Designed miniproteins, single chains. Designs and how they scored, part 111

Each design is a single chain, and the fold is of that chain. pLDDT is the mean over its residues in the fold that is shown.

## One batch from the design tools (miniprotein)

Design m3858
Fold by ESMFold2-Fast:
Structure m3858 (fold): chain A 80 residues (1-80)
Amino acid sequence: MIDELIEKLKELAEEAIKVANEGQQKIFRVFISMIDYAKKLEEEQRKIAIKKVIEAFVNAMRYLGLEELEKKAQELLDEY
């Protein structure tokens, strides 16, 4: 269910903050805010928003060279 993916994505972003430097932590806090906003949308828009957040998270992890987090985020996208 989409709610399970939302929870997994939020947990992944919170885990990323624990291992990130100060600049990276600001990026992950933005993703947490995006997830919290998406959770407030109606079901169809919530699904679309969450997919876009996961895609953006994968791209951000790739850009930052965080290969393990990129892989975990890609696994969430593949579950969508």
Scores: mean pLDDT 81

Design m3859
Fold by ESMFold2-Fast:
Formats: C-alpha cells, structure tokens, sequence
Structure m3859 (fold): chain A 86 residues (1-86)
C-alpha cells in the first residue's frame, strides 16, 4: 500500500539512505495514483520532498530532477494527474 511504502521511506531516511527514501516515496505516489486515491497529490508532494533531500545530501542532479517532476505532479486539480504519464 502507499502508506506502507511511505513508512519504508521514513525508515530509509532514518538509516541515512535518502535515495532509497526517495524511491519508496515515489513508489507510494504511483500506488496512490493507480488506486485513484484522492491523496495522490499529497503523496507526490512527499515524493518531491524526499527526492530533494536525496539531491541535497548526495549532491545528485538526477534526484533534483526527480524532485521537480514529483512536485509538478502534486497539482491539486482533481482528475488531471490520475494515471499521469512520465
């Protein structure tokens, strides 16, 4: 479930693995989208935050890109991003 994946992301962050934390949060966001959850936008916002932490702690430009993409998917505009393409 999205909630379980989000919990794993928190644990990865506590262990000092921000990249794994970002990956779990992105997976949680995708799961929320697939289930048609009204929380999908909130999960994408969490994914953007986690990827930004990974980018800053590892000086990793690719994770900065992931953060920007996740942030753009955090739009609260109803059905617009349900099943959103990459």
Amino acid sequence: SARELARKAVEAAKKGDPKKAAEYTIQASDEALRSGSPEAGRYWALAAHAAMIAATKNNDVEYAQKAAEAGSRASPSGTGLAGAPP
Scores: mean pLDDT 74

Design m3860
Fold by ESMFold2-Fast:
Structure m3860 (fold): chain A 114 residues (1-114)
Amino acid sequence: SVTTGAATVAEGGTLTLTADLGYPVVAGMGVAGSLGGSGAGSASTGGKGGGALGEGATVTVSGTKATLTVANVTAGNTGLHGVGGLSASEDKEAILRGIGAALGGATINVTVVA
């Protein structure tokens, strides 16, 4: 499970969020509200699939955990777009929803310090 929380990222920094899904991830297994699994050794291929992770963003699912990493976060572009059935957008709401969807549908509040 993922606890709703707040994360603050300095401009130019790297954002890393990890969610414990509470169940093992195997090949072909979907995560509700997320893009299909990506990354070496990861096993989630299902999920909403809407929207996209932007440049510099990756999602890895291993065991019971999903990890989202975004490099070079900026106030104008966090490398995240709408995911989990949402249209791509670089505004704050799409970023928050994208992070939540990528981590299994949890809502996470992210602040980018400009």
Scores: mean pLDDT 43

Design m3861
Fold by ESMFold2-Fast:
Parts: sequence; C-alpha cells; structure tokens
Structure m3861 (fold): chain A 65 residues (1-65)
Amino acid sequence: MKEKEIEEKAKKLAEATRDNLADQGRDGTLSAERTYEATKEALKHDDLDEMGLAAQRAVERVLAR
C-alpha cells in the first residue's frame, strides 16, 4: 500500500473517531489527532499490520478514558 493510501485510511479513521465522540458529547479533536498520528507512525515501519494495530490501540485508549 502506498503512503497516500495509508494517510487516507488514517484520515478516515480519525474523522470517524472524532465524529463518533462528538455525537456523544465528548471531545473528539484530540482523539482524531492521536489516531492519525499513531497510524502515520506505524507507516514509518512499513508494516501494514502494525499500522492497523496502532490505530486500533489509539482509538481504544481514547474511548477508555
């Protein structure tokens, strides 16, 4: 997968996280940013499995709080 495709996935996941939390009356801004950063950080390792896991963990950490 190309970097552009990974960034598009990261953006969509971050937007979905933000919107879902905003609908619940929670601050989704930092959640979206953290999800995006985690996905981009995983991209640096050129590992798609690690990218998916990092994104999931970022969302779970934010939702658990």
Scores: mean pLDDT 62

Design m3862
Fold by ESMFold2-Fast:
Structure m3862 (fold): chain A 60 residues (1-60)
Amino acid sequence: SDALVERLKRELGLSDEEARALAELMAADSNAGGTRLIIDYGMSAERASELAALAEEEAK
């Protein structure tokens, strides 16, 4: 989903490749993706949960 990729690029300053890889992880496992946002990128639990929820909505 381009919307999630664009948001990850804007929020974390990621490259196209990094944002796509992370969006793909979140689509396959939103919990693992959310954990990576917190641990590797220092994102707050609240904001990571919002992005995980967006990934789950796009998977429907």
Scores: mean pLDDT 77

Design m3863
Fold by ESMFold2-Fast:
Structure m3863 (fold): chain A 74 residues (1-74)
Amino acid sequence: SAALEAELEALRKEIEELVKELLSLSSPDQADAFLDELAARSEEIRAAKTLEEQVALARETLAWIREQVARLKA
């Protein structure tokens, strides 16, 4: 649906902004590990068969990034 496509696009943009924040807080070694995990998560989203699954996986990715940012700020 158009609503799910719009939600997925909004989630992708929010992920891109939070990845920038995550990397700004990370050491080089941490950044490499985070980028590897993000690449794996992006491939999982791309492989998903439905928009509903892609949105769910994008939300999980966003939650994971938020958790990592919170841990690095603590």
Scores: mean pLDDT 88

Design m3864
Fold by ESMFold2-Fast:
Structure m3864 (fold): chain A 109 residues (1-109)
Amino acid sequence: MKTKEEIAEEILKQAKEDLEEIIRYFDNSSLPDDLKDIMVLFFLHQLLVDALKYLKEQGFSKEEIKEFGKRLIDIAVELLEKYRPDRPGLIERFRKLAEKTLENFLKEY
């Protein structure tokens, strides 16, 4: 049976892969930059929400979910800085949205 730490590391690894695929897909897209930013923000937010919900369903504590959420947000920001360094407004908007989403999720826990 997988430990909580093993589950968390597996989800982080999968989330990092999914985040990187999403960011690279839109980076290579012919869509206008503003639409790319909106789409990236949408998919990154949805991935965060789904990951937090899954951890809650797996029996993770509020504190464990908070720590996981912070790690996932940092990974997403690092990937955005790597692939979209020309879009600081997107990075700032994602960080603010993601931090607020995590806070709201933990309040409703």
Scores: mean pLDDT 83

Design m3865
Fold by ESMFold2-Fast:
Order: C-alpha cells, then structure tokens, then sequence
Structure m3865 (fold): chain A 69 residues (1-69)
C-alpha cells in the first residue's frame, strides 16, 4: 500500500520532468536509487523490480535529452 503510493509518486514525477531537463531527471534517478535500496533492505522484491524498471526508463530518457541538447 505505502510502496504503491511511492511508486505512483515517482511515476508522476517522471511524467512531470521527462520533457524538462537531464538535470531534473538525474535528481529523480538518485531519488529512485535511494528508494530501490530501501525496498531491497526490506526484502520487497516486487517493489524493487518495479523501481529498477522505472530507473532504466528515466536513465534512457535522460540520455536522450543529453544527446539532443
């Protein structure tokens, strides 16, 4: 329940910043990495897997923005 709310918040942040700047996406990457570490520490493998997938998407989008500008 709390993990679902955190994942939803992260997805909303990604949607908000995905067309902004690579710098904003880098900050989001660090936040996701922190949350992923927490999920792994708690043994929440499902949340960790979901966060890892979102992190990969954010990283790809940041790389695209860096190549364009």
Amino acid sequence: KSSENRINAIKKAFDKYKDKSSENLLVLERAIESELARAKKEGDEETAKTLDQILAEVRKRREELEKEE
Scores: mean pLDDT 79

Design m3866
Fold by ESMFold2-Fast:
Structure m3866 (fold): chain A 118 residues (1-118)
Amino acid sequence: SKENILSLIEQSIRGVNEIISRSQTLPDAAARAAIIATANTTLSYLNNAKNAVKKGDYKTALSYLNQAKTNADTLTTLVRQAAGTLDQQEQMLWEIAVNQLKKLLDQAIKEVEEEIKK
């Protein structure tokens, strides 16, 4: 449903904002900057996808969600590189955050693809 897709996108937006917040505590300034920049690009794609869904433009929404997912994969790589210098418990918290974001994006993409098939 449209409401379910919007909920998944809004949960993804919250997940990206959580990653931005957590990145402020990373010791490497260059890694923080790269993560924040990539996260802000993901956030832009998610907001564009949300606006497309509100208009019933599911094809445009799917394009933006696929871009958000590709960017989230880059974000995951940057997070893993930065978190590799942290303790194991901190690494686990970062893995949970990025894996939850990817799961939400995959669910949103699937729901949009089902709307396009109707």
Scores: mean pLDDT 89

Design m3867
Fold by ESMFold2-Fast:
Structure m3867 (fold): chain A 104 residues (1-104)
Amino acid sequence: RERRIEELLRALAREAERRGLTVDELVREAEESLKLARDYLAQARAYKEAGDTLRAAQYIARAIGHLIRALDLYDLLKALGAEEEVLKRLEEEIKEVLEQMKEM
């Protein structure tokens, strides 16, 4: 399963390189997705505290969608040879959002 995803990510990395997509642009997109995930989790917490479990679940689902996007961008950045310090920062931010979700 993981090998198929890695092959697809390598194919996407080659396509990104041919199209002139920069590491900096992909980092900004990953950071934006993480910000949106955090914002949606904050809204989910507010709805949960208010007893609105359906809206809380909807905002958690949106946060998950943005986390998946950030993970996909992280894997693409890794395939493109992004700097280790950038990858470590994104990994820690992804972990933080995931830990926040565990309490939901």
Scores: mean pLDDT 83

Design m3868
Fold by ESMFold2-Fast:
Structure m3868 (fold): chain A 100 residues (1-100)
Amino acid sequence: ALEEIKRLVEKMIAGFENLIEILKEKDPELAKKLQELLDKYKKKIKEALEKKDFKKVKEIVKELFEEVIKLLRENGYFTTAENLEEAQKDLLKELEELIK
């Protein structure tokens, strides 16, 4: 469970890092805000994983997606936001099955 949860979290983080990289040229201010947000949540996730508090990991992951989606919508990236809403749904479902 721990290693599988870590793998899902690492895949999610890589996905956000890729999004930030794409946005750096097109919208550098949004990319900076997303990077600061990701760094904040990476620290929180690491602390929850070290404590093996998997329910807390799920809560933090949900909050990260919601804040990223909000920033994307506020900046007019509606299609990207919709894609992340679907990715959030799938990831939270996988995390719930691993936590049971």
Scores: mean pLDDT 87

Design m3869
Fold by ESMFold2-Fast:
Structure m3869 (fold): chain A 64 residues (1-64)
Amino acid sequence: SEKEKIKLEIQIGFLQIAIDSTRFLIERMRKRHPGDPKIEELVEKMEEVIKELEERKKELEKEL
């Protein structure tokens, strides 16, 4: 149905916003705290979350 398609597109859009915002935060943290090992540890964890969000986005895109 049209509503189900719209709902799916909205969910994909929110996942993309979350991915892009997280990438932006990573770049800002690295720029603000260059060479900080605590920031790099946090970045590694954030990049794992991005991978999970990208996989979920791909699953939803297959349903379109």
Scores: mean pLDDT 88

Design m3870
Fold by ESMFold2-Fast:
Structure m3870 (fold): chain A 82 residues (1-82)
Amino acid sequence: STEEEAKKLLEEGEELIERGLKLTEEGKRLIKEGEELEKKYPDSEEAKEKSKKLKKEGIELEAEGGMLIMRGESLRIEAKSL
């Protein structure tokens, strides 16, 4: 039924938003770890390289999380249109 389809879309949307929020928090954590490495070992080339990788991974996770949140919100809007 349309009601069952709407419920499924709402549940899928909520799950995507929850997953997206978790990924954005992990991304922020990695970026912070990278920044702290640069502060703690400013003259270390190894620390700079690891920091760069952590920041890149963090940015990618934040972007992925943001996309999941947007997709989840879109599903919730679609459910309201049914």
Scores: mean pLDDT 90

Design m3871
Fold by ESMFold2-Fast:
Formats: sequence, structure tokens, C-alpha cells
Structure m3871 (fold): chain A 80 residues (1-80)
Amino acid sequence: SPEMEAALKAERERIERVLEMLREEGLSKEEVEEIMDEYIEWYRWQAEHARARGDEERARLYEEIAKVAEELKKKHLEEL
């Protein structure tokens, strides 16, 4: 849906800005990985809870955000 696509795009841009800030502040690969892993696990947890409530569209959005976060984490750690 257009709403979900907009929300996913906004969250991707937010994650990219956070990773850029972490890079500028000189955080270690280990520190960045820990922060991002907690963030990814939180969205996976949110997806499970949304699905348990019958909110399949929100569950799908949270799953896609988690996937985007994993992609951006991998890219950032390779470039750090």
C-alpha cells in the first residue's frame, strides 16, 4: 500500500541518518552491530505481536523494516 511504502521509506531514511551519525561519532563495529541487532530484534518482536493481533499489514511492514535494517547494517559494517 502507498501508506506502507511511505512508512518504510521514512524508516529507511531514519536508519541511514542514524548510521551516518554513529560513523561520525567513531563508534566501533562491535558497538554499531550491538545497537543494530537490538533494533532489528525489536522490529521482529513487533511483527510477531502485530500478527498475533491479526494486523497482518503492520506485521508485514515491521518485517520489511527489519530486513532493511539488516541490509543497512551489513553495508555500514563493510564500509566502516
Scores: mean pLDDT 85

Design m3872
Fold by ESMFold2-Fast:
Structure m3872 (fold): chain A 102 residues (1-102)
Amino acid sequence: MVDQLRQQALQHLDQGEQYLRQGDFDQARSHLLQAGRLARQLLSLGDHRDAGDIFLRVGDLYESLGDFRSASSMYAAAAQAYRLAGDQDRAQQALDRSRRLR
C-alpha cells in the first residue's frame, strides 16, 4: 500500500511540475494538492522519510507558483516528517525554508 501511495504522489508531482512549466497554474495546483494529500497518508502510515521528501517537493513547486503561504505550510510539514524519520538536518533545513517565507 505505501509503495502505491508513494508512486501516485510522485506521479502527481511530475504532472504538477509539467503544468507549471506550461503555465497551467490551476492544473498544477490540483496535482500539488493531491501529492500533499498522499504525503499526509504516507506520514500517517509511518513512511516518514518519503512523506518529508514529497512535502518538500510540493513546497518547492508552490514557491515557484508564488504561493508562499502553501509553500511555507508544506516546508513545515516536511520538517515534521523528517523529525519523525530521525533526520534532524533535513528537518532543520525545511523549517528554515518555512520561516524565510514569512
Scores: mean pLDDT 89

Design m3873
Fold by ESMFold2-Fast:
Structure m3873 (fold): chain A 88 residues (1-88)
Amino acid sequence: ITEEEKEKLIKEAVEKLEKAIKALEEGNYEEAVKYAEEAVKLLEKAGASKETILRVEVEVGLAKMAIGLDRPDLAIEALKKALEIAKE
């Protein structure tokens, strides 16, 4: 893909993670998980490094576990870490 297309996909992934955090803050856990998973797929399409993708997937996985434990505070923390990784 072109450099411009790559930058656009990364920006879209960041926007999806921001929407996921917002959804968690609003108690919309299913939407939050959906947005976080969409962000991972966008990073893969953008050709992000395997290390970056794995680090984001780990944080998304932690967020999903935290939601299952009724700990949305920990889920928000995990998604904020995923967001910072995606912005690198």
Scores: mean pLDDT 86

Design m3874
Fold by ESMFold2-Fast:
Structure m3874 (fold): chain A 87 residues (1-87)
Amino acid sequence: TAEELARRVAEALRHFAATGSLSEAEEEALREAERWLREASREEAREFLTRAAELVLEEVAARYGEAAAEALRPKAEETVEEDVATI
């Protein structure tokens, strides 16, 4: 499901934001999301990526504090718009 995939993407992005790296399982989840996004409309892609970004920022705020989430928000928003623009 799209929601399940968004949560897995959020987990992968959270790990990347914290460590700068991705595990093989996290890379696989991102590849599955990319495959889904190739068939999605721009509207569907924006909703999906915005949801994933929101989940990442919420978890970052909970684990690392609001300042860390705020610092990552511009990158998350930029990534969403950049990815949507390529669709």
Scores: mean pLDDT 73

Design m3875
Fold by ESMFold2-Fast:
Structure m3875 (fold): chain A 60 residues (1-60)
Amino acid sequence: NLNQIKQKVITALEKKDPSLLEGTGLPLVAMAVSSRKLTKEDVENATSVGGLEAIALGKL
């Protein structure tokens, strides 16, 4: 579910803890969270799980 994944990513951003994304299969998102390059607005603008990974790649 996209909304559940978005909430997990937003929580990981707020806590500055990419380990909360372990098991999600989103390595680029986890990397962008770890590097502090992904924003909450980037996550909210994603329309798909693949789109979220693409946004994260663009931030790296």
Scores: mean pLDDT 81

Design m3876
Fold by ESMFold2-Fast:
Structure m3876 (fold): chain A 74 residues (1-74)
Amino acid sequence: SARLRRQIEDLRALIERLRAGASLEDVVREMLRRDMDPSVVTAAGIMVAAGVSREELIEFLESRLEELEKELES
């Protein structure tokens, strides 16, 4: 669906930003600006506030991306 494809594109863009060295806080702000899924935004915000590494945040977003890609293939 168009909505699933947009969510996948948004997650890919944020993962790319993290890999390019964007701050974790800037990425969470970008998620809010993109009006992404509130559960994903909330989880990412809590993780960043708890002091997770860039790699841990990327892993979280990649796991969510994999779930959405599987849903799109179904």
Scores: mean pLDDT 85

Design m3877
Fold by ESMFold2-Fast:
Structure m3877 (fold): chain A 72 residues (1-72)
Amino acid sequence: MELAKKFDEAVLAADIEAAKEYGEKLIKSLPEEEAKKARELVERTLEALRAGDGVAAIYHAAELTKLALEAF
């Protein structure tokens, strides 16, 4: 899962633009139902990053990674 790893790396670096790019690519790789949940988690992660809340950003990113793993 290269896209999930790149998303997590962008979140840890507080790189909002990279996180948005890899988050959107990850959403497009998922089935429709999982993609809807993933979009909410990406948006929450980006909102936390913009607010400077690194703990919330990491938490939402971890939930997104779990969702992507369960989509197989």
Scores: mean pLDDT 82

Design m3878
Fold by ESMFold2-Fast:
Structure m3878 (fold): chain A 57 residues (1-57)
Amino acid sequence: SLSEEEKEVADRLLARVLAQKGRATEADLREVARETSERTGASEEEVLKYIRERLAK
């Protein structure tokens, strides 16, 4: 559902959080989804789902 550009922005923002804190909390994931949505116009819910799926492996 997300474009490759939207996924790239989400991945970059998530990587930044992980580099800074060593892990991401649920609040951090929501913030990444919000910032990705603001930058790309992607649905916050779709970005949040994508990020959660990325961290589940």
Scores: mean pLDDT 83

Design m3879
Fold by ESMFold2-Fast:
Structure m3879 (fold): chain A 61 residues (1-61)
Amino acid sequence: SHVELLIEAYLAYFRREVPHMSDEEREQAIAELVRMMEEEGVPQEQIDAFRAELERIVAET
């Protein structure tokens, strides 16, 4: 689906950028990416899963 492609693109972007971010910048980036998903009308269940994956990426960095 278009949503799956969008999630994949945002996760790829976040993985690339997160090692170069401060903790504050990481929090801001997560908030911004989630807002963009909400604006695209993505279901809350998928947004929650996406947020959890972003937090996992931060924890692994």
Scores: mean pLDDT 85

Design m3880
Fold by ESMFold2-Fast:
Structure m3880 (fold): chain A 67 residues (1-67)
Amino acid sequence: SKLQEQNQALVEGMREIQALAKKLGETDYQVVVSYDAKEKKYVIELESSNPELLEKAAEADERVKAV
């Protein structure tokens, strides 16, 4: 179902962000996940000064919105 595909994309995106943060030794970050009821899609936002983590979060957000 579309909901299962959206949840899978969200889980994979979150894991990729966390794995990259661990690889970079970055602990000063916060992942914010919200649901846009009007567009019926998840939104992934990252609070971080690390450009590589911001890029990874943007990629994850794009994938989730594509489902």
Scores: mean pLDDT 83

Design m3881
Fold by ESMFold2-Fast:
Order: sequence, then structure tokens, then C-alpha cells
Structure m3881 (fold): chain A 64 residues (1-64)
Amino acid sequence: HMLSQEELDKRIEELREKAKTMTPEEVLKAVQEFLDEVSKRASPELVDYAESKAWRIFLEHQAA
């Protein structure tokens, strides 16, 4: 089953919320795990989209 952009948006939103209570190391692991799943279940265009959004969450967390 391939992931849709709507499903990716929901997962990204969930990741962003969870990141608020996580350490930088936990956020890095969560981003890596999410992107590994997306790479196997999404088109290349959606993988690029998810990468840009997920790494943004990581960078925002580090800047806080």
C-alpha cells in the first residue's frame, strides 16, 4: 500500500507534535525512521516532499 500526500501530511503533523516532548537524539531517530518508511511506500516526488518537511521539524527543534 502506497502512502498518499494526505497520509504523509497527517504523519508529519503527528511527528511535529511528538517532537515537542523529545530530545534532539529522539527527534533525529524519529525523522530517520519516518523517512525510511516513506522511501519504501511513496513516489519519489512524495519522498522529496516528506524529506523537506521532516528535516524542517528537526532543524526547528535544534534552533529552539
Scores: mean pLDDT 81

Design m3882
Fold by ESMFold2-Fast:
Structure m3882 (fold): chain A 70 residues (1-70)
Amino acid sequence: SEAAEIREEVDLLLDYFRAVLPSLSPEQVRDLLGLLTERLEVLKREHPELGAWLDEVREEVERLARAHLA
């Protein structure tokens, strides 16, 4: 299903973010966070049935970025 494909793609993006995060500068983290949060907002607008899960992904991405920037 489209929902399953979106979940798999977003999970891969989250795994990628976790993998690259230790190698990024604070400026790169902010830029990538901005791009990821914007993409998640668009997906939530287009697929409101995934909204709760996308909110969890956004919170995880923001938490990871905040920890790295601290």
Scores: mean pLDDT 85

Design m3883
Fold by ESMFold2-Fast:
Structure m3883 (fold): chain A 68 residues (1-68)
Amino acid sequence: EFVKHAISGEEIPKEVAESETGGVYKEDGTFIGGMSILQLLARREISLEDLPQLSEEVKKLLAELLGL
């Protein structure tokens, strides 16, 4: 299942969105908090191996989305 990020409009796997600390949904159903995980991955501050709570399918999708 995917949720749409409120700022970027990007479709984010719900597992990633739900793992974000302090993440909230807006009235329109878009998610605010999920972007910080994407930012950390893009900055190489964390790797996909550091996210064992995510399924392998979600990790592959994130790698593809971020060009990793």
Scores: mean pLDDT 62

Design m3884
Fold by ESMFold2-Fast:
Structure m3884 (fold): chain A 87 residues (1-87)
Amino acid sequence: SIYEEGRKAIEEENYEKAIEYAAELVKRGDLERAIELLRLVAEKIKEKSDPRTQEILDLQVRGLEALLRGDEAEAAAYRAQLQALLA
């Protein structure tokens, strides 16, 4: 399971690989499991990473949660915020 491999990557502190598994879950339409993995990564790095990295992860999670609810307008707003932050 991609989700279980993502969980194992988090346990091994390989957060980059865990984020890659979350992206693969998004491609497969499993938004709920992708959100769960990204939130777990954010929780683990909250005290070790700069505020910008934490904000990027938060915006990604909020955007996916909006898509899961069917709120495409709110998802687009979070995407715009993420793009502005990355510019």
Scores: mean pLDDT 83

Design m3885
Fold by ESMFold2-Fast:
Structure m3885 (fold): chain A 80 residues (1-80)
Amino acid sequence: MKEKKEELIYDLDVLADVARKLKLYELAETLEKAREYVEQEDYEKALELVDKAIELAKDYPGLKEGLESIRKKIEELLKE
C-alpha cells in the first residue's frame, strides 16, 4: 500500500509538471490538488479530481492516457 501511494504521488507530480510546461495551468493545479488528497489518503477526493483532469486533458491524448492509468491505480487502492 505505501509503495502504491508513493508511485501515485510521483505520477501526479510528473503529469502536473508536463501540464505546466504545456501552459495547461488549470490541469496542473487540479493534479497538484489530487496529489495533496493522495498524501492525505483521501482517495475518493483524489479520484474526483483525476476525473476532472481527464476532462481537461481531452485534447491531449498522452496526458489523458497517463491520467486514466492513475485513475485505475486509485480505484485499486479504494478496493483494498
Scores: mean pLDDT 83

Design m3886
Fold by ESMFold2-Fast:
Structure m3886 (fold): chain A 71 residues (1-71)
Amino acid sequence: SELDELKEKVLERFREGLEKARTLEERQRLMMESVNEFVKEAEEKGIPVSVDDLAELSQGLARLLQEHRER
């Protein structure tokens, strides 16, 4: 779906942003910005975002953040 494609793009941008984030605070801010960007882009396209969609995105972002922090 278009929403799934948007989630994938947001996760990819987040992963790329993590490579330049130097502190935990910067990484957490990037995560928050990624969620906000997802919601705004979906709203601009007129696509309703469910709690489940937000949970899936948040889980993906948290997983990428955890993996990046370990190495």
Scores: mean pLDDT 81

Design m3887
Fold by ESMFold2-Fast:
Formats: structure tokens, sequence, C-alpha cells
Structure m3887 (fold): chain A 67 residues (1-67)
């Protein structure tokens, strides 16, 4: 069946949720690269209001915080 639609009150709320999911993916052993993490987030958020560029920027920011 179709994936459930994720809805957020604002783009900022969605960004914070995605940031938490990026950290969880890294903790789960997903390769800590912008390309791989962006692909996982896109799969998890098919109805996202964020552009691919915004998702990549967010992934980079989380990776920089963990470095």
Amino acid sequence: GPLPQRQFSSKEEEREEIRRDIRALIDAGVPATVEVLTAYIRMGYPNTRLSDEEIRELVREVLEELA
C-alpha cells in the first residue's frame, strides 16, 4: 500500500525531525556520507516540503556537528 503521509506545521519542524533521523541512521550504522544519508531521508520523507538541496545541506550540517 502507499506510505503514510508525513505532515508538519512548518518546514523548521520538519528539519528538526529529519536532523534527529539522520543521527539515528548514523547510530544504526548507516554510512555517514551526504549521498547515502540523503537517499535514506528521501525514502523516509516522500511528501517532504524540503528540496533535495535543503536535505543535503541538513545532512552536511549534522555530519559537521558529529565531526
Scores: mean pLDDT 77

Design m3888
Fold by ESMFold2-Fast:
Structure m3888 (fold): chain A 80 residues (1-80)
Amino acid sequence: GEELKREAKEVLEEFVERVKAAKSLEEVLAAAREAEERLERLREEALKLPKEEAEEVISYMQKLAAEAAKEVAPVVEALL
């Protein structure tokens, strides 16, 4: 479970950095698609864990995703 949490954090940290470096909305959308694909794979792996551990990992991923979305929102708005 902890390894999946670490990987999810890395995915979202990379996503935030890519969005902050983006010069166009197209680059933001490309970064979002890659992050979504990577997070879906991690979610599928989490669902193979015992129910309690799976729920903890998925909850952690959702929390990190919400924090990342909040951090990138001003950057995305500036590109619109």
Scores: mean pLDDT 84

Design m3889
Fold by ESMFold2-Fast:
Structure m3889 (fold): chain A 75 residues (1-75)
Amino acid sequence: MEEERLKRIQEKLEELEKKREENPEEKPLSIEELRKLGEEAERLRKAGDPRAEEVELEGWLDTGRRGQEVLKELQ
């Protein structure tokens, strides 16, 4: 059930967003760093390494945060 999966992802995203909001020392990843994460995720995925999901999630979460930041800049 995809709805249940989305709920878990949303809860995790909210937790990470709150943590970053409280700890601004952890800066969001740059576009170049996101690109490198994408390449690493692809390499791990090809190797069948379960860490691929974690790397992909990290990049996805940072991308989501950047998208929100861009929307705020448009304001």
Scores: mean pLDDT 61

Design m3890
Fold by ESMFold2-Fast:
Structure m3890 (fold): chain A 97 residues (1-97)
Amino acid sequence: MSMLQRLQELADRAVASSDPDEQIALLERIAGLVLETAHAVISEKPEKEKEIWQLTQEIQQIILDMARKIRAGELTKDEMTAALDEILALVRKMLEL
């Protein structure tokens, strides 16, 4: 299974969940998989290290903002879907470097 397919599966599960603790656990798994992807891409394209870490930091900020809103009970399903779609777009951009 590709990294993008694994991330999409975790994203779909997070959106489908009504349990904040499960949503946060899935976001932590997404964060780990993004970091694994970053290390893999840097290994293949070390000249892109700076751009890869910039994309990784953007993704991590989106995840942290989502986790904060989940804990506050403020994250809508539409906002979660939009944020996860943005994460997947940034990971795709990282893989295309």
Scores: mean pLDDT 88

Design m3891
Fold by ESMFold2-Fast:
Structure m3891 (fold): chain A 99 residues (1-99)
Amino acid sequence: EEARRHLERGVEAFKAGNYKEAIEHFKRAIELEEASPEPDYLLIGEAYFLLGMLYFVSGDFDKAIEYFKKAIEYFEKSGDERAKPLIVHAKAVIEYIKK
């Protein structure tokens, strides 16, 4: 629950353009779930995906690629069908940056 609250607050901050606050919340959500005995891999993937999007729109393409790769890793680990479109999107953005 605490990690989910951080993800939600990070999304609110991202939508408001408060990127520093969004980054802090997304990183905290990841930290909490990675420390869990049963990590929510879908939630970790979503937080990394949002970090990738944030760095992409801010022009830090190296960090965007790094975080999108992490998002794909955790989405694949989750085995959740809901992650499939997000994996496709992350791969497309990585390919776009590398051209």
Scores: mean pLDDT 88

Design m3892
Fold by ESMFold2-Fast:
Structure m3892 (fold): chain A 92 residues (1-92)
Amino acid sequence: DLLASLSPEARARALELAERASRAFREALEARAAGDAEAAIRHLEEAFRHLEELLRLLAAEADPEAQAVARRALAELPAVRARWIARIRAEA
C-alpha cells in the first residue's frame, strides 16, 4: 500500500490530493461525455496537477518502493497528460 508508509500528516495530505484529483477527473469525464472539450481539458489539467502533487509527496516521504513507483509515474505524467488532451481535442 503506497500510503501505508506515510506519516499521519502526509497520509492525510495524500488522501486530500487523491480526492481532489478524483473529483476533477470525474468532472473532466462528465464534460467530455457532454461534448464540452474545453471544459474537459480544464478539469483534466486540474486532475493532473493534483496527481502531480500527490506523486511528489510520495516520492519525498513514502517508503523506497513507493518512492520508485511515484518517481516513474512523475516522469511519465507529462506524456500521459498530453495524449489525453490531444484525444479530447480530436473528439471535438
Scores: mean pLDDT 86

